# Designed miniproteins, single chains, continued (4), part 1

No score or structure here was measured in a lab: all are predicted.

Each design is a single chain, and the fold is of that chain. pLDDT is the mean over its residues in the fold that is shown.

## One batch from the design tools (miniprotein)

Design m12001
Fold by ESMFold2-Fast:
Structure m12001 (fold): chain A 76 residues (1-76)
Amino acid sequence: SVMAKLEELDAEAKERSKSVTPENEEEAKVWLAKRLLEAHGLLTGEDLSAEIEAMEPEELIEKARELIAEYREQEE
């Protein structure tokens, strides 16, 4: 399930965030966004590597949020 994979990635990000200061919280969000987009590409057979590399941090976070919302709608 895509939702199960997203939950796994979220748990990984939370585990990493526990050992970081609030000052690097944005870096953790960007890391999670990149992992979510990479996982989406692998699941759909689409190579998103170049797109992920070219995106700004805010764009990465926004796309990841949209992707999560889309998968929630599909799994429900």
Scores: mean pLDDT 69

Design m12002
Fold by ESMFold2-Fast:
Structure m12002 (fold): chain A 95 residues (1-95)
Amino acid sequence: APAPPSAEERAREATRARVDAAVAEAIAAGATAGAAPVYDAAGRDLGLRAWGTGDGASGGGSGRGETLTATAGDGRVTGTLETDGERTVVEGTAA
């Protein structure tokens, strides 16, 4: 974003970094599914969602009307969140 981040945006980025690191650690330890805060491509907080690993794997668990499909690699999580017919791109990266 071209504007300097607000305090809330900085807190969100810090939370995202911690979550990405925790997901990467879980994957390195052999985890194939879990739950983590997720954000859309614009950085909007979508809340805590289940995630999975592997190409095309479901998110390990669906909330009511929600399904997260994510691919987790070495420190990176990318995927889509489908909520009541809406599809939102989700990205995360461990430092």
Scores: mean pLDDT 50

Design m12003
Fold by ESMFold2-Fast:
Structure m12003 (fold): chain A 97 residues (1-97)
Amino acid sequence: SMEERQLRAVERALAALRDVVLASPLDTPVDELVQRTLSRLSEEDRLLISEFLINPTPEQVARTRELLARYLAEVAARAPEKVERFRAAARKLFPFL
C-alpha cells in the first residue's frame, strides 16, 4: 500500500539519521544533521516522506513513534551523549514527534 511505502521511507530516514548523528561531532548544528540525512535519501523517498507529512494517519504516527523509540535506543546504547541531538533532528524531520 502507499501507507506502507511511506512508512518504509520513514524508517530509511530514521536509519540514515542514526548513521549521520553517530558519525557527526557533538557540535554539529541540528539543521546540518537534517540536511545530511535528507541528502542520503533517494528522491523517491524524499517525495514519499513529504507526502506522508501532509496528512499522516494516526496508525502511521503511532508506527513512526515506535520506529523513533527503536533508533533512539540504538543511539543511546552506542553514544548516549548524542541522544538529544538525534531527538532534535528527528523532530525537525517529523514535527509531530
Scores: mean pLDDT 90

Design m12004
Fold by ESMFold2-Fast:
Structure m12004 (fold): chain A 60 residues (1-60)
Amino acid sequence: MLREEAFKLLEEKDGQSEGVAGAIRLVGESTEEMLKEGLSERVKKKTEEVLKQQELERLS
């Protein structure tokens, strides 16, 4: 159930940072499994970019 909500959040937000943050909150810190399981390729690419950007922000 939580994974489906996270997928829907990512898809509706089109990989926006708010959507990614919400998805991380719903499923915890392991978003890699979500990327494998059935997001569209467009959303997967955008989510990967946002996750990389957030990782850089955390280091800053």
Scores: mean pLDDT 60

Design m12005
Fold by ESMFold2-Fast:
Structure m12005 (fold): chain A 89 residues (1-89)
Amino acid sequence: PGVELMQAVLNGDLEKVKEIIEKYPDLKITLEDVRKALRSKNPDLSLLLMAPYFIGVDEKTLREIYRLILKSGIEMDEELREAFEAMAR
């Protein structure tokens, strides 16, 4: 569920994000879930070494997703929260 949620976030798929949050309101997500989602999407991580984690996601969509996650029962680790705050707040 955590990796699936991060895959939806990276795709900017707000509808899928809402679906997963509703299904798993007490989910815990971490920066490692983002890394696994990125690996699944781009196996060669060399292109991502200096890029923001949420590269290519619309800023408005990222902000809406971040607010939905914060409003839900979903727990984020410190590193993931910092990554979202750098891009979306």
Scores: mean pLDDT 71

Design m12006
Fold by ESMFold2-Fast:
Structure m12006 (fold): chain A 83 residues (1-83)
Amino acid sequence: MLSEEQIKEAEEKLKKELEELEKLYKEGKISEEVLELAKEIAEELLEQIRNQDPEEAKKRAEELRERAERLSEKYGKEIQEIE
């Protein structure tokens, strides 16, 4: 059954991750390509989260968050070592 609470939690987590990525992009720590890819993945996952499986939606939200964190860490580390 669709759970509005679980959908809201997933959406809030995605919004926070995207805000963090935008900050990293403004700081020059990640590329525009990374930010753009993250936004595309987030939109795709939000559509899938609304699709009748709250458990699957929760897993996909966590996977997206991990991917976004890995991308920001990968590019962030290279830039952070220069600074």
Scores: mean pLDDT 66

Design m12007
Fold by ESMFold2-Fast:
Structure m12007 (fold): chain A 79 residues (1-79)
Amino acid sequence: PAAPREELIREAKEAHEVAAAEAEKETDEARRRYLEALANWDIDGFLELLKERLSRPVDEKTEEVLERLREILEEAKAE
């Protein structure tokens, strides 16, 4: 089962804090792009980077997961 919404929002905030600390010292360009997107709350950019790393075409179920992730990231950003 998926984690509770509140737990996921907390994890998103923690990911943002870690990304903000790590982005400046990351030497791998691909990883740095993820960290910069999270550090700047570039939710659309972050989700597009995730889609690029998927090993298969995005299906309806995957789109639903990505939309839920967007909602969680937007709530974390608002707080």
Scores: mean pLDDT 76

Design m12008
Fold by ESMFold2-Fast:
Structure m12008 (fold): chain A 63 residues (1-63)
Amino acid sequence: MMKKLVFTLDYVDRETGEPVGTRKLVVPLDTSNEDIGRRIQRTVDELRAQGLVVSRVSTSVEE
């Protein structure tokens, strides 16, 4: 099985600060830091457009 880098983004409602949910970003282990940053930023921007704010980012490696 090919190893993958998984980012788990916890997000809250921007107005209340109440936890809403989580989103996972899965990238190949050979993904550049630049591409990882772009994907995370795109997800943050998408959530912000919905009135949500990323409160925590966790990283794990999965096979």
Scores: mean pLDDT 80

Design m12009
Fold by ESMFold2-Fast:
Structure m12009 (fold): chain A 84 residues (1-84)
Amino acid sequence: ASEAEIAAIKAAIAALKAAPGLFVEERGNRIVVTSLDDPESQAILDAAIATLRSLPSVTVTVEGRVTTLTLHVSEADLARIRAV
């Protein structure tokens, strides 16, 4: 992935982790976000999804309260993202 894409992914993950109504789990090349019925945190999630869907390296799947972000990046780029 480009450095701009890595920076955007890092910023989105940081925003998701900072939201009190979101539970964020990092699992390999996947980030699983569970929504806990907080409208303000839901708005943060919706904004992050909009940004990440614009990136060719990210697939976003939404199933009810669970959003899965799949990162189609190299192991080196994944390590750079995980260093956040």
Scores: mean pLDDT 78

Design m12010
Fold by ESMFold2-Fast:
Structure m12010 (fold): chain A 86 residues (1-86)
Amino acid sequence: DRLKKQEEIAKQLQPVLDKKVEELLKKLSVDDPETKKEIEAMLAAAYYLIENLLPVEEFDKLKQEFLEDESKIEEVRKKLAEKAAA
């Protein structure tokens, strides 16, 4: 049942993430450090929100927190890799 809740949150976030990533790639190249950092922060925030079953309304706050703390982004990346392997 935890997986169902995570799936629901992921589905709600997916359109938002897809659109924002597309807009960022349009405005700036992926080689731009700011664009890369923002994409990483968005992915980290989405994963953290899904993992902790937080409401999608928390996404914007989490994204901002991850933008301020790069170490948290790296931690989330490692957890995502583990989940993909499982």
Scores: mean pLDDT 71

Design m12011
Fold by ESMFold2-Fast:
Structure m12011 (fold): chain A 87 residues (1-87)
Amino acid sequence: DIEKLSEELAEEIVRKAKELVEKGKIPSPTEIVSLMLESTLEEDKDKSLELFKKALTGLAARELKEGADEKDIKERIAKLIKSHLES
């Protein structure tokens, strides 16, 4: 079930994003964009997904730091993961 998997991966990503915020290790926008580009160019599907997850974790950490609602972040990330898995 791609929808359930996307929700579970989104929970993992938000959890890791909170850890980055707590440690003060929030990625720069440039680092996030670089990871997204590497994911797009990666021919190995498993490696592509891992790079995409890292990019989304950084994006979530930045949104959390800016005071965005955790539930809204999680829902958006789940949709992005679902789109990636369906492509």
Scores: mean pLDDT 86

Design m12012
Fold by ESMFold2-Fast:
Structure m12012 (fold): chain A 81 residues (1-81)
Amino acid sequence: SMMDKALEIIRKGVETFGKEYKISEEAVEKVIEEAERFLKENERDGRRIRERLRKILLEHGVPERVALHVASMVAGAIVDS
């Protein structure tokens, strides 16, 4: 399905950023889990999705600039699904 393809793209992207920016595996999995939830709920508010994902990353010690970048990319992928 389009949702399954979107989740696969999101997982690959977040795992790639996790390796590049040394984001913990726990934070990576929490972002992917939250992204899957937003996809299942058909959430389309990109700002709301971004801010939720950014908060998760910040709570796991990810720097603000990296958290915003990753959250924005994932939110865009969800909205475009």
Scores: mean pLDDT 85

Design m12013
Fold by ESMFold2-Fast:
Structure m12013 (fold): chain A 77 residues (1-77)
Amino acid sequence: MEPDLVVTGRLENGVLRDLRLEFGPNVKSVEAEVVSPDRVRLTVTVDGQTFSADLRLTPEAREQLLADVEKAREKLK
């Protein structure tokens, strides 16, 4: 069975320095909201369930997260 979401990253002093997301076929939507310069809210919907996480990121990890979310969003269209 393929995982619905795989997250890999490096965490130092409570801050994510790099982050990669892989989305499985059962993911219905993914959203990232920049809450502050170092905080992003990630929301993922899988088969009627919604999960949210508040992530503290470096600027580089934030850019990577936003790029991965945009890629996933385009594939869901």
Scores: mean pLDDT 75

Design m12014
Fold by ESMFold2-Fast:
Structure m12014 (fold): chain A 120 residues (1-120)
Amino acid sequence: GSRPRSLAEAVLKAASYYYEGQEEEADRILDEAVPNATPEQREKLRELVKKAAEYMKKSDDPENRLKAIKYIAEAVLLVAEARGYSPEDLERIKAFVEEQVKNGEIDADRFAALEAEIDA
């Protein structure tokens, strides 16, 4: 099947579907992103993305916006781990998502460029 273009795109799309109350579609996107994930990883991933969506609904407050971005960052790292990225690649992804949290957004296109560079 066609995979999402980036790990961040998959997580952001799932968060948008949870935001709209489309839980089944959100769960499907996350399951397709992590086909080899353990049941515990799947449960944690869904929890993180649902919390991101909850804080996005309250995003008029900058602190809630930051919490949403933090949960998205944690979800992206869990997706990378569940997909079997090396410890060195995971450290690189972690550094990138920590920068994105400081910038107040997750740039999915910039993340796609990082993922392509790691895969090269």
Scores: mean pLDDT 81

Design m12015
Fold by ESMFold2-Fast:
Structure m12015 (fold): chain A 71 residues (1-71)
Amino acid sequence: LAEAEALAIAELKRLAETLDPKTREAVLQLLATNDTAEQAAIASTLSDEEQKAVLEAVARAAERVAAALAA
């Protein structure tokens, strides 16, 4: 459980190196809060396009974690 979350964060940090600074900052803030209300507040400041970019980064991290756990 915690190990899968650590893997997701590590993969997301790798993806953050290729992301636009704004998207990277939003992703890191969302991971740092651990509070759904704070995460919703951050998300509300993002446009639909920016939210899409954040979700794509998270989805890629999740795919990498799932692949690692399946191996």
Scores: mean pLDDT 68

Design m12016
Fold by ESMFold2-Fast:
Structure m12016 (fold): chain A 94 residues (1-94)
Amino acid sequence: SAIEELEKIKKELEEVIEKLKKGDESAIPEAVKVLERYRELVEKLESEETAKRSRRGIENAIKLLEDPSASREEKLFAVQEALSSVENEIKKLK
């Protein structure tokens, strides 16, 4: 179900955040993969306008994570914002 997929994405983003806080940059490509899955899931949610806004936010986060000039702090913040987005989507479905 969508809730189960969102809860799995939430857990994976929490794990990525903890790795990034420890300076583990291998978590960056992991974060990108999780965010790509989140983007695909959002496209299946009803409300085209809400899906478009969420997709834009996710795409911006992925772009920042893949930017070699972005700081580790900026990348960590982007993942934390994505986690908040996932938590809000879970609340809408519960």
Scores: mean pLDDT 82

Design m12017
Fold by ESMFold2-Fast:
Structure m12017 (fold): chain A 70 residues (1-70)
Amino acid sequence: SLADQYRKRYDQTLDKRVQDIVDTFGWPRDLATAVVRYLRGVITPQQLLDIAKKAGDKGTELLARTQLAL
């Protein structure tokens, strides 16, 4: 589908943007990837929560929990 093709190309662009964020802000790659993909609607709040918990980032964990409660 067009949506599937768009998501694949979008994901490739996100990977490059994630690397920029990691290099600029010093965030762990997994955390930066999860936050960027979540804000772009590529992953679910549940997936963001799982990654935030593994990374130990309380701010992102709180964001994901708040979105799941809505």
Scores: mean pLDDT 73

Design m12018
Fold by ESMFold2-Fast:
Formats: structure tokens, C-alpha cells, sequence
Structure m12018 (fold): chain A 107 residues (1-107)
């Protein structure tokens, strides 16, 4: 349903903004965790958009949030030398790029 998709996107936005705040505080492990949670919500939103019917406005919001997730993950990589955190951030970036590729195929 449209309302469920909108709720998923709203929660993903909240998690991405909280992750951005945590990055400013140097709390990178927590930021990565929130970005991972946001990614799961974005993936579920795309699944529902494909089942419900392709909505360009919802796809554009989903695409914007995936790009914001990539930006925050890249910022984490620039600010930490912790290899485990860097690898987790790379994994999130790759998954979000895959999501963007899927969205572009529907537009």
C-alpha cells in the first residue's frame, strides 16, 4: 500500500539523518548500524513499489534516500582508519548502488 511505502521511506530518512548526526560525533559503528537499518527499509520499499505498481514520485524519493545513504557512508570512510568499519561502509555503498541500478531500470 502507498501509506506503508511512505512510512518506510520516512523511517529510512530519519535513520539516515540520525546516522549523519552520529558521524559528526565520531560514533561510526552506530552510524553504520543505522545506515544498515535504513538500507533494509529502502529495499522493502522498492519491493512494495514493484508489487503495488511503479510510482515515479516514490521511486524518486527512494533514489534520493539511497544517494544520501551513500554520501553518509562515504563520509564515514573519510573519517575512520578502522578497517572493519570501512569494509562495512563499502558493503552499504555497493548495496545502495545496486538499489539505484534497479530503480533506474523502472524509470
Amino acid sequence: TREKIEELLREARRLIEEARRLVKQGRFEEAVRLLREALVLLQEALRLIKEYGVNPELLEELRELARELIEVAKEIMKQTDDLKIILEAIGLILAAIGLLFEIDLLL
Scores: mean pLDDT 90

Design m12019
Fold by ESMFold2-Fast:
Parts: sequence; structure tokens; C-alpha cells
Structure m12019 (fold): chain A 78 residues (1-78)
Amino acid sequence: MDKERFEFGKRRDELLKKTSELDPEKAKEAQKLVEESERLGLQGAQSPDPQVSQQLFQQSEKLIKEATKLAEEAIKKS
């Protein structure tokens, strides 16, 4: 899991960097989703309930995927 998250994060950072060069407003929107994802990840890590923790981690992953998609769309449009 950690290796997959690291690889995903690297690809995301590369996409966000390219998006920032081509469409800084879309990059800003993607960054907001990343920040919200990190907030949910921290809440998941702090949760004593494993089911709640899993749901928060799932939501965090969904937001990261949305941020990546937004960055990819900005690159396609440019």
C-alpha cells in the first residue's frame, strides 16, 4: 500500500506541476482537493473505529483521484 501511494503521489505531483504551467486555476482547484484529502487522511488515522477510518481513507483516495483527473483534463484542454 505505501509503495502504491508513493507512486500515485509522484504521478499526481508531476501532473500538478504541468497543470500549474498550463492552467494555474485548475492547478489551484486540484491543490484544494489534495489538501482536503490530506485532512480526511489525518482524521482516518486518528479515528479509533476501524470502519470509520476505512471510510475516511476511501474518501481521501477519491479526492486524490478527482484532483488527478482535473489536472489531466487541464493538460488535455491546453
Scores: mean pLDDT 75

Design m12020
Fold by ESMFold2-Fast:
Structure m12020 (fold): chain A 73 residues (1-73)
Amino acid sequence: SVVEELRRILEKAKNAKTQAEIDRAIQEAMDVLARAGREDLVTELMKRLAQSKSRTKEEAINILEEALKRVEA
């Protein structure tokens, strides 16, 4: 399930200790969304990341939570 995969990735992001782990979680989320045919969500996530003023853990979590909500809708 795409929802289950995204929830797992979100948990990884919440437990991330380094920027590399945060970046990996974002990459995994984009891969999962692309494989599910949700190119619309991949594009939106990329746009949100590009507009980000910082790549904080909290911001990454918020972006991933929004993507999860959109997949569940």
Scores: mean pLDDT 79

Design m12021
Fold by ESMFold2-Fast:
Structure m12021 (fold): chain A 74 residues (1-74)
Amino acid sequence: IGKKIGELQKRILELAKENGGYVTAEQVRELALEFGFPEEVAEELKKRIEKEYGGRASGVVAASVATTIILKKS
């Protein structure tokens, strides 16, 4: 599970660099699903970024949120 989290973090950071330093809640949800995380986890990620950050977060923030929620659901 840690390896998949690391790959997701790396992809979020790469996408943020391509996107002016930010990723959207929907982009993070889509990436989580692409990496094989459950729909429930992907929805929790989207909701957290929408609630705490208005639907857009820096790559570092988005990667941190993803790690926290995935570990909580594990």
Scores: mean pLDDT 80

Design m12022
Fold by ESMFold2-Fast:
Structure m12022 (fold): chain A 86 residues (1-86)
Amino acid sequence: VSAAELLAALAEVEARVVAVGRELAARGASAEEIAEAADRVVAEAAARLPPEVAAFLEAVRAAQRAAAAGDMSPVDELAARLAALE
């Protein structure tokens, strides 16, 4: 799996989450309903992807949570891992 393939998979999942969220928001859905729909989209995508790609998506989510708490180390580790591919 290349860095380009991992980033393409992430972009596809993000685009789907954004599209679903936008449709629900346009209908007046609550933030809770939008979050639940996003969780379902991500879980379905991860279940259908190769284990390596699913693990990458999980690592991205973990890095986002850590960054929100002020820890950039997982973000730096992901960037280094992508740079080391190829």
Scores: mean pLDDT 75

Design m12023
Fold by ESMFold2-Fast:
Structure m12023 (fold): chain A 111 residues (1-111)
Amino acid sequence: MRSTRTATVLEADVKKGEKLTVTAKAEQISGTDEPAIVTVSLLLETANGWIPLASATAEVKKGETAEVSVEAIAPEDGKYRVQVRVGGEDNIVKVTVTLNGKTAEVTLELP
């Protein structure tokens, strides 16, 4: 059965016109022979909620590493968030995310 997990990995205060570079490295450390699907999204906080600015998706196979990158120019001053979504079946996926030199890691377990 395919499942999805989502996590917020990094947040940063950013100025309008700043270039945002997000790089994510995903590794499927446990699972079936079916690839896990990793989506990395860059979002901006507004009074009406979080607005997606850019996203990228990659497949990561068991024992493999996949890399995705997204870039955007900040449309306004504010708080920006990197969110990771993983879809798969009986998988454990480790994702290391870097936003403008700040790095964080998350491990997502799918039933």
Scores: mean pLDDT 81

Design m12024
Fold by ESMFold2-Fast:
Structure m12024 (fold): chain A 85 residues (1-85)
Amino acid sequence: SLDEHLVETFLSIDYRPLIEKLSVEEFKTVMTAFFEYLRIEKVPKEYVEKIVNHIINQINNSSLSEEKKEEYIKVLKEIYEKYFP
């Protein structure tokens, strides 16, 4: 099980610099690896949802175009649903 400290750590990370530097393909690759890690570690879905919502908030507060923000959020949600149905 994942402890509160690990979840708090993921929620404290500013993902905007990473998001702004990655292509959509690179973002998909990184997020796929991350969610597979969370699945293998059996992180409760409720904590994963908090991390997803934090990343969505970071995308929305990034310097990406609105079109790119929508694309990144769509990709993130598709990966989340695949690993945590």
Scores: mean pLDDT 83

Design m12025
Fold by ESMFold2-Fast:
Structure m12025 (fold): chain A 82 residues (1-82)
Amino acid sequence: SQEELDRAIKLVEETAEQAKKLSPGEAARLLAQTLIDLGERGFSLEALRKAYEIAKKAAEEMGLTPEQLDQAGGELSRERAS
């Protein structure tokens, strides 16, 4: 739905603004954490894809690679599974 998409976009954009004040590692973890949280809350695949694209662009603007964002997400997923 449009409301779901708008909510996901808003959350990731707000998180990206907070991430700009952090170290690269902390920024990657915050962005990855937000994406995981959206998935756990049951957001649609379309909303998650839009959120990921926004997070990826924000990470790149901060000098992070998409691989660093994905690595942080993998680490957080393992921590949550424990």
Scores: mean pLDDT 81

Design m12026
Fold by ESMFold2-Fast:
Structure m12026 (fold): chain A 72 residues (1-72)
Amino acid sequence: MKTIEIKASTTPGEIGEALLKEQRGEAKIVAVDEEAQKLMDRIRKVIEQGAPGGKAGALELARGEPATVTFQ
């Protein structure tokens, strides 16, 4: 099983992917420091509160891109 380390420099999208993989039992997530733990908590709160588009929309926003499929 893959272990995914979350660092302060890990993108919100990578954290979202790691959380989904742990939920599916495909990976184990570990925060390497306090900053990484805070970032994970922030992403969890965004998912919990919901965003436009529901939980999936929240994860896409967490990837740090306002419109990943839209050219501007």
Scores: mean pLDDT 63

Design m12027
Fold by ESMFold2-Fast:
Structure m12027 (fold): chain A 89 residues (1-89)
Amino acid sequence: SARDQELVLKSAENLIDFAEKLIKQAEEAIRQGNYEVARRQLRKAETYVKNAKHLTGLITDEKKRAELLKRIKELEEQIKELEERIKEG
């Protein structure tokens, strides 16, 4: 139903927002040299991204699905970059 699609979309967007906040917190933790906190936050962000990706796959609107998949890909790339920065520190 249209209502079910709206709930799926909102849920996916909320998970993406949570992942974005965790990534920002991980960046701050890296700046402070707190790599253990950064790793924990990135692990949580990966879980939210994985769940958002699953929900995005349920979206029937092709344009909205593509827009969310693009945001998810950008978050996956940010997580990978921060994980590499932790390895280099």
Scores: mean pLDDT 89

Design m12028
Fold by ESMFold2-Fast:
Structure m12028 (fold): chain A 90 residues (1-90)
Amino acid sequence: NVAEEALAKLREDLEELVERGLKVFAQAQKEGRLTERGLEAQKRLEKAAELLKEMEPEDREKIFEVYSIISDITPEQLREALEADEKLNS
């Protein structure tokens, strides 16, 4: 089912974005560059990671909730992290 494959791919992409985002914030914290906004974004990414682990594939509303969390808190930083990781692993 093409729709189910698309949903599975979206979930996979969200998991990768959350993982990379958490790594970026962890590095910023280690370097003493993490702002108050960054700490809040890190907490939201941790919540998104928890939702992804606990949700069922049939819970499309939870997948969209995770997408909303990621998009609202750090869309630009998460995209940059993914692109940077691809360049390093190319």
Scores: mean pLDDT 68

Design m12029
Fold by ESMFold2-Fast:
Structure m12029 (fold): chain A 73 residues (1-73)
Amino acid sequence: SSVQETFNKYDKDKSGKLSLEEFKEFLEDMLGEEISDELAEKFFNSFDKNKDGVLSLEEFIKAVLYLRDKGLK
C-alpha cells in the first residue's frame, strides 16, 4: 500500500504508469540529491522489463524493494 501511494504520487497524469522523468524525480527525492539523466535512465531501463518506455506498478514495486535491499531506504 505505501509503495502504491508513492507510485500514485509520482504518476502525475494518472496513466497507471511512470515515465522516466517521474521515476527520476522519485529517485532524487528518495536520495535527497540530483542524479544524472544517464544514471536514472540506466536504472529505469533495468526495471522496464517490457521495454515500453514506462514503468508499471509491478515494475516500480520491484525497483523500490531492490533499493531498500541495497540500504537506500
Scores: mean pLDDT 76

Design m12030
Fold by ESMFold2-Fast:
Structure m12030 (fold): chain A 68 residues (1-68)
Amino acid sequence: AALANIAAATAALAAGDIAAAVANIKAAADKLSNPVIKAILLQIIADNSTSAAALTTAISIIAATLAA
């Protein structure tokens, strides 16, 4: 489920595991129905914006979208 992927991404990012965080963010983004938000999230990942700040922002956007 997308929520499980977000939880896993958050835990991975807190542990400093950027690769696991990216993989879980991609899996969560693929389950989003909003094409604009999905496109933005996939662009963040694809553009190699792999800073912890960028990944934290992506997780926050997915979490907010799923909570809405």
Scores: mean pLDDT 72

Design m12031
Fold by ESMFold2-Fast:
Structure m12031 (fold): chain A 66 residues (1-66)
Amino acid sequence: SEELREKAREIAREAVKEHPGDLTKAIRLAVDKADELAKKYGVTPKERAEIRLLAMEEAVRLIEEQ
């Protein structure tokens, strides 16, 4: 859902704020938190993978824009 996608982007933004100079730590935190959220919402394995990928892509984008 778009709501879950936006929450994944918010998670990525917070992960980058916690680890602004560390791409690996920011991505790990973003992906782990997004995966946990997707599990709580009971989405399909495909949607869960898409939500993890979205969080990773957003974290990369934010660090590249620094």
Scores: mean pLDDT 84

Design m12032
Fold by ESMFold2-Fast:
Structure m12032 (fold): chain A 60 residues (1-60)
Amino acid sequence: KINGNELAELKKKGFSGKQIAALRARLENPKASNAELGKKIGLSPSTVSRYLKELKEAGI
């Protein structure tokens, strides 16, 4: 579970609030598609895919 301190640490590492929201949605819904996550957080599937790829490449 991502808490406020973990979100603050991710922001200090240069991740945007939208990237953090995409990560949180994926962790809460590991079997959901990028399209389903996008519907939950108000982002397109391509944006969710890009943000999750950027986070994964950063070791998150």
Scores: mean pLDDT 75

Design m12033
Fold by ESMFold2-Fast:
Structure m12033 (fold): chain A 67 residues (1-67)
Amino acid sequence: AERARRGAEAGAATGGRGGGAAASMVSKDNYELGDREGALAAGEGGARGAATEEASQMSLKYGLDAA
């Protein structure tokens, strides 16, 4: 089950939707910001930027933006 789930997440990010992982990262990053005191208010803008950077990283890793 774990193997199939991991493959599905990777596939969604790079081939399925090109943004599936980004959505998951936003949730993770938002949760991480919630763990930091005072980062919630300033982190809202940071979470947006961080999610964008992570999505870009995945696209480059897959080669979607190689051309």
Scores: mean pLDDT 47

Design m12034
Fold by ESMFold2-Fast:
Structure m12034 (fold): chain A 97 residues (1-97)
Amino acid sequence: GEAVREEIERALAEIEANPEEFAEALAQLSPASQRVALLLIEAFRLALEKNEVVKVYEEILKRLEEVHEIIKKEGLPKEEYEKRVLELYEEVLEKVK
């Protein structure tokens, strides 16, 4: 658990220290992936303030696994997959707020 928290703290600190590098990396992603990345950053930032980073990380992994199981059963197009992943991260962000 501690290693996950330290990794997330370091990743967020690197984004804050190098916003231009982060923006360049973000620009290489699809619009849906950019939205997911921004939601994840906000969720983990809020989770750090509440000392719940490990709990939020574990919940995200569990829900992401559930989305992958749906894809295996339904064979969703990439656009529908990205939409479901986005909705999942928005739900996690609202829960952390």
Scores: mean pLDDT 70

Design m12035
Fold by ESMFold2-Fast:
Structure m12035 (fold): chain A 100 residues (1-100)
Amino acid sequence: SPEEVKEKLRKTFEELAKLIDEAVKNGKLHDREYRLKILQKAEEFVEADEKLKSLMSREEYLKVFQEIVDELIKKYGKDITERALMLVLFVKIVKEVEKA
């Protein structure tokens, strides 16, 4: 259902932000295993995001996405949230290039 996909998207984005926050705080950004976990979580987020986009209008999707982003900024701050967003955008670009 759209509600289940919204919840999965919210939870996955929060888990991604948490992993990035932990990596920054503990100096693990260069740690291979941590980078693989972060990348895997970003890929999981992109899959949930693409599914959500297929289930609702662009306007409704953007409202949901903005709400999730605002929640992450409140919990983890702007810098961590921007890092998560940039990684998600990068993964989306790579996936689109691979489809070509």
Scores: mean pLDDT 84

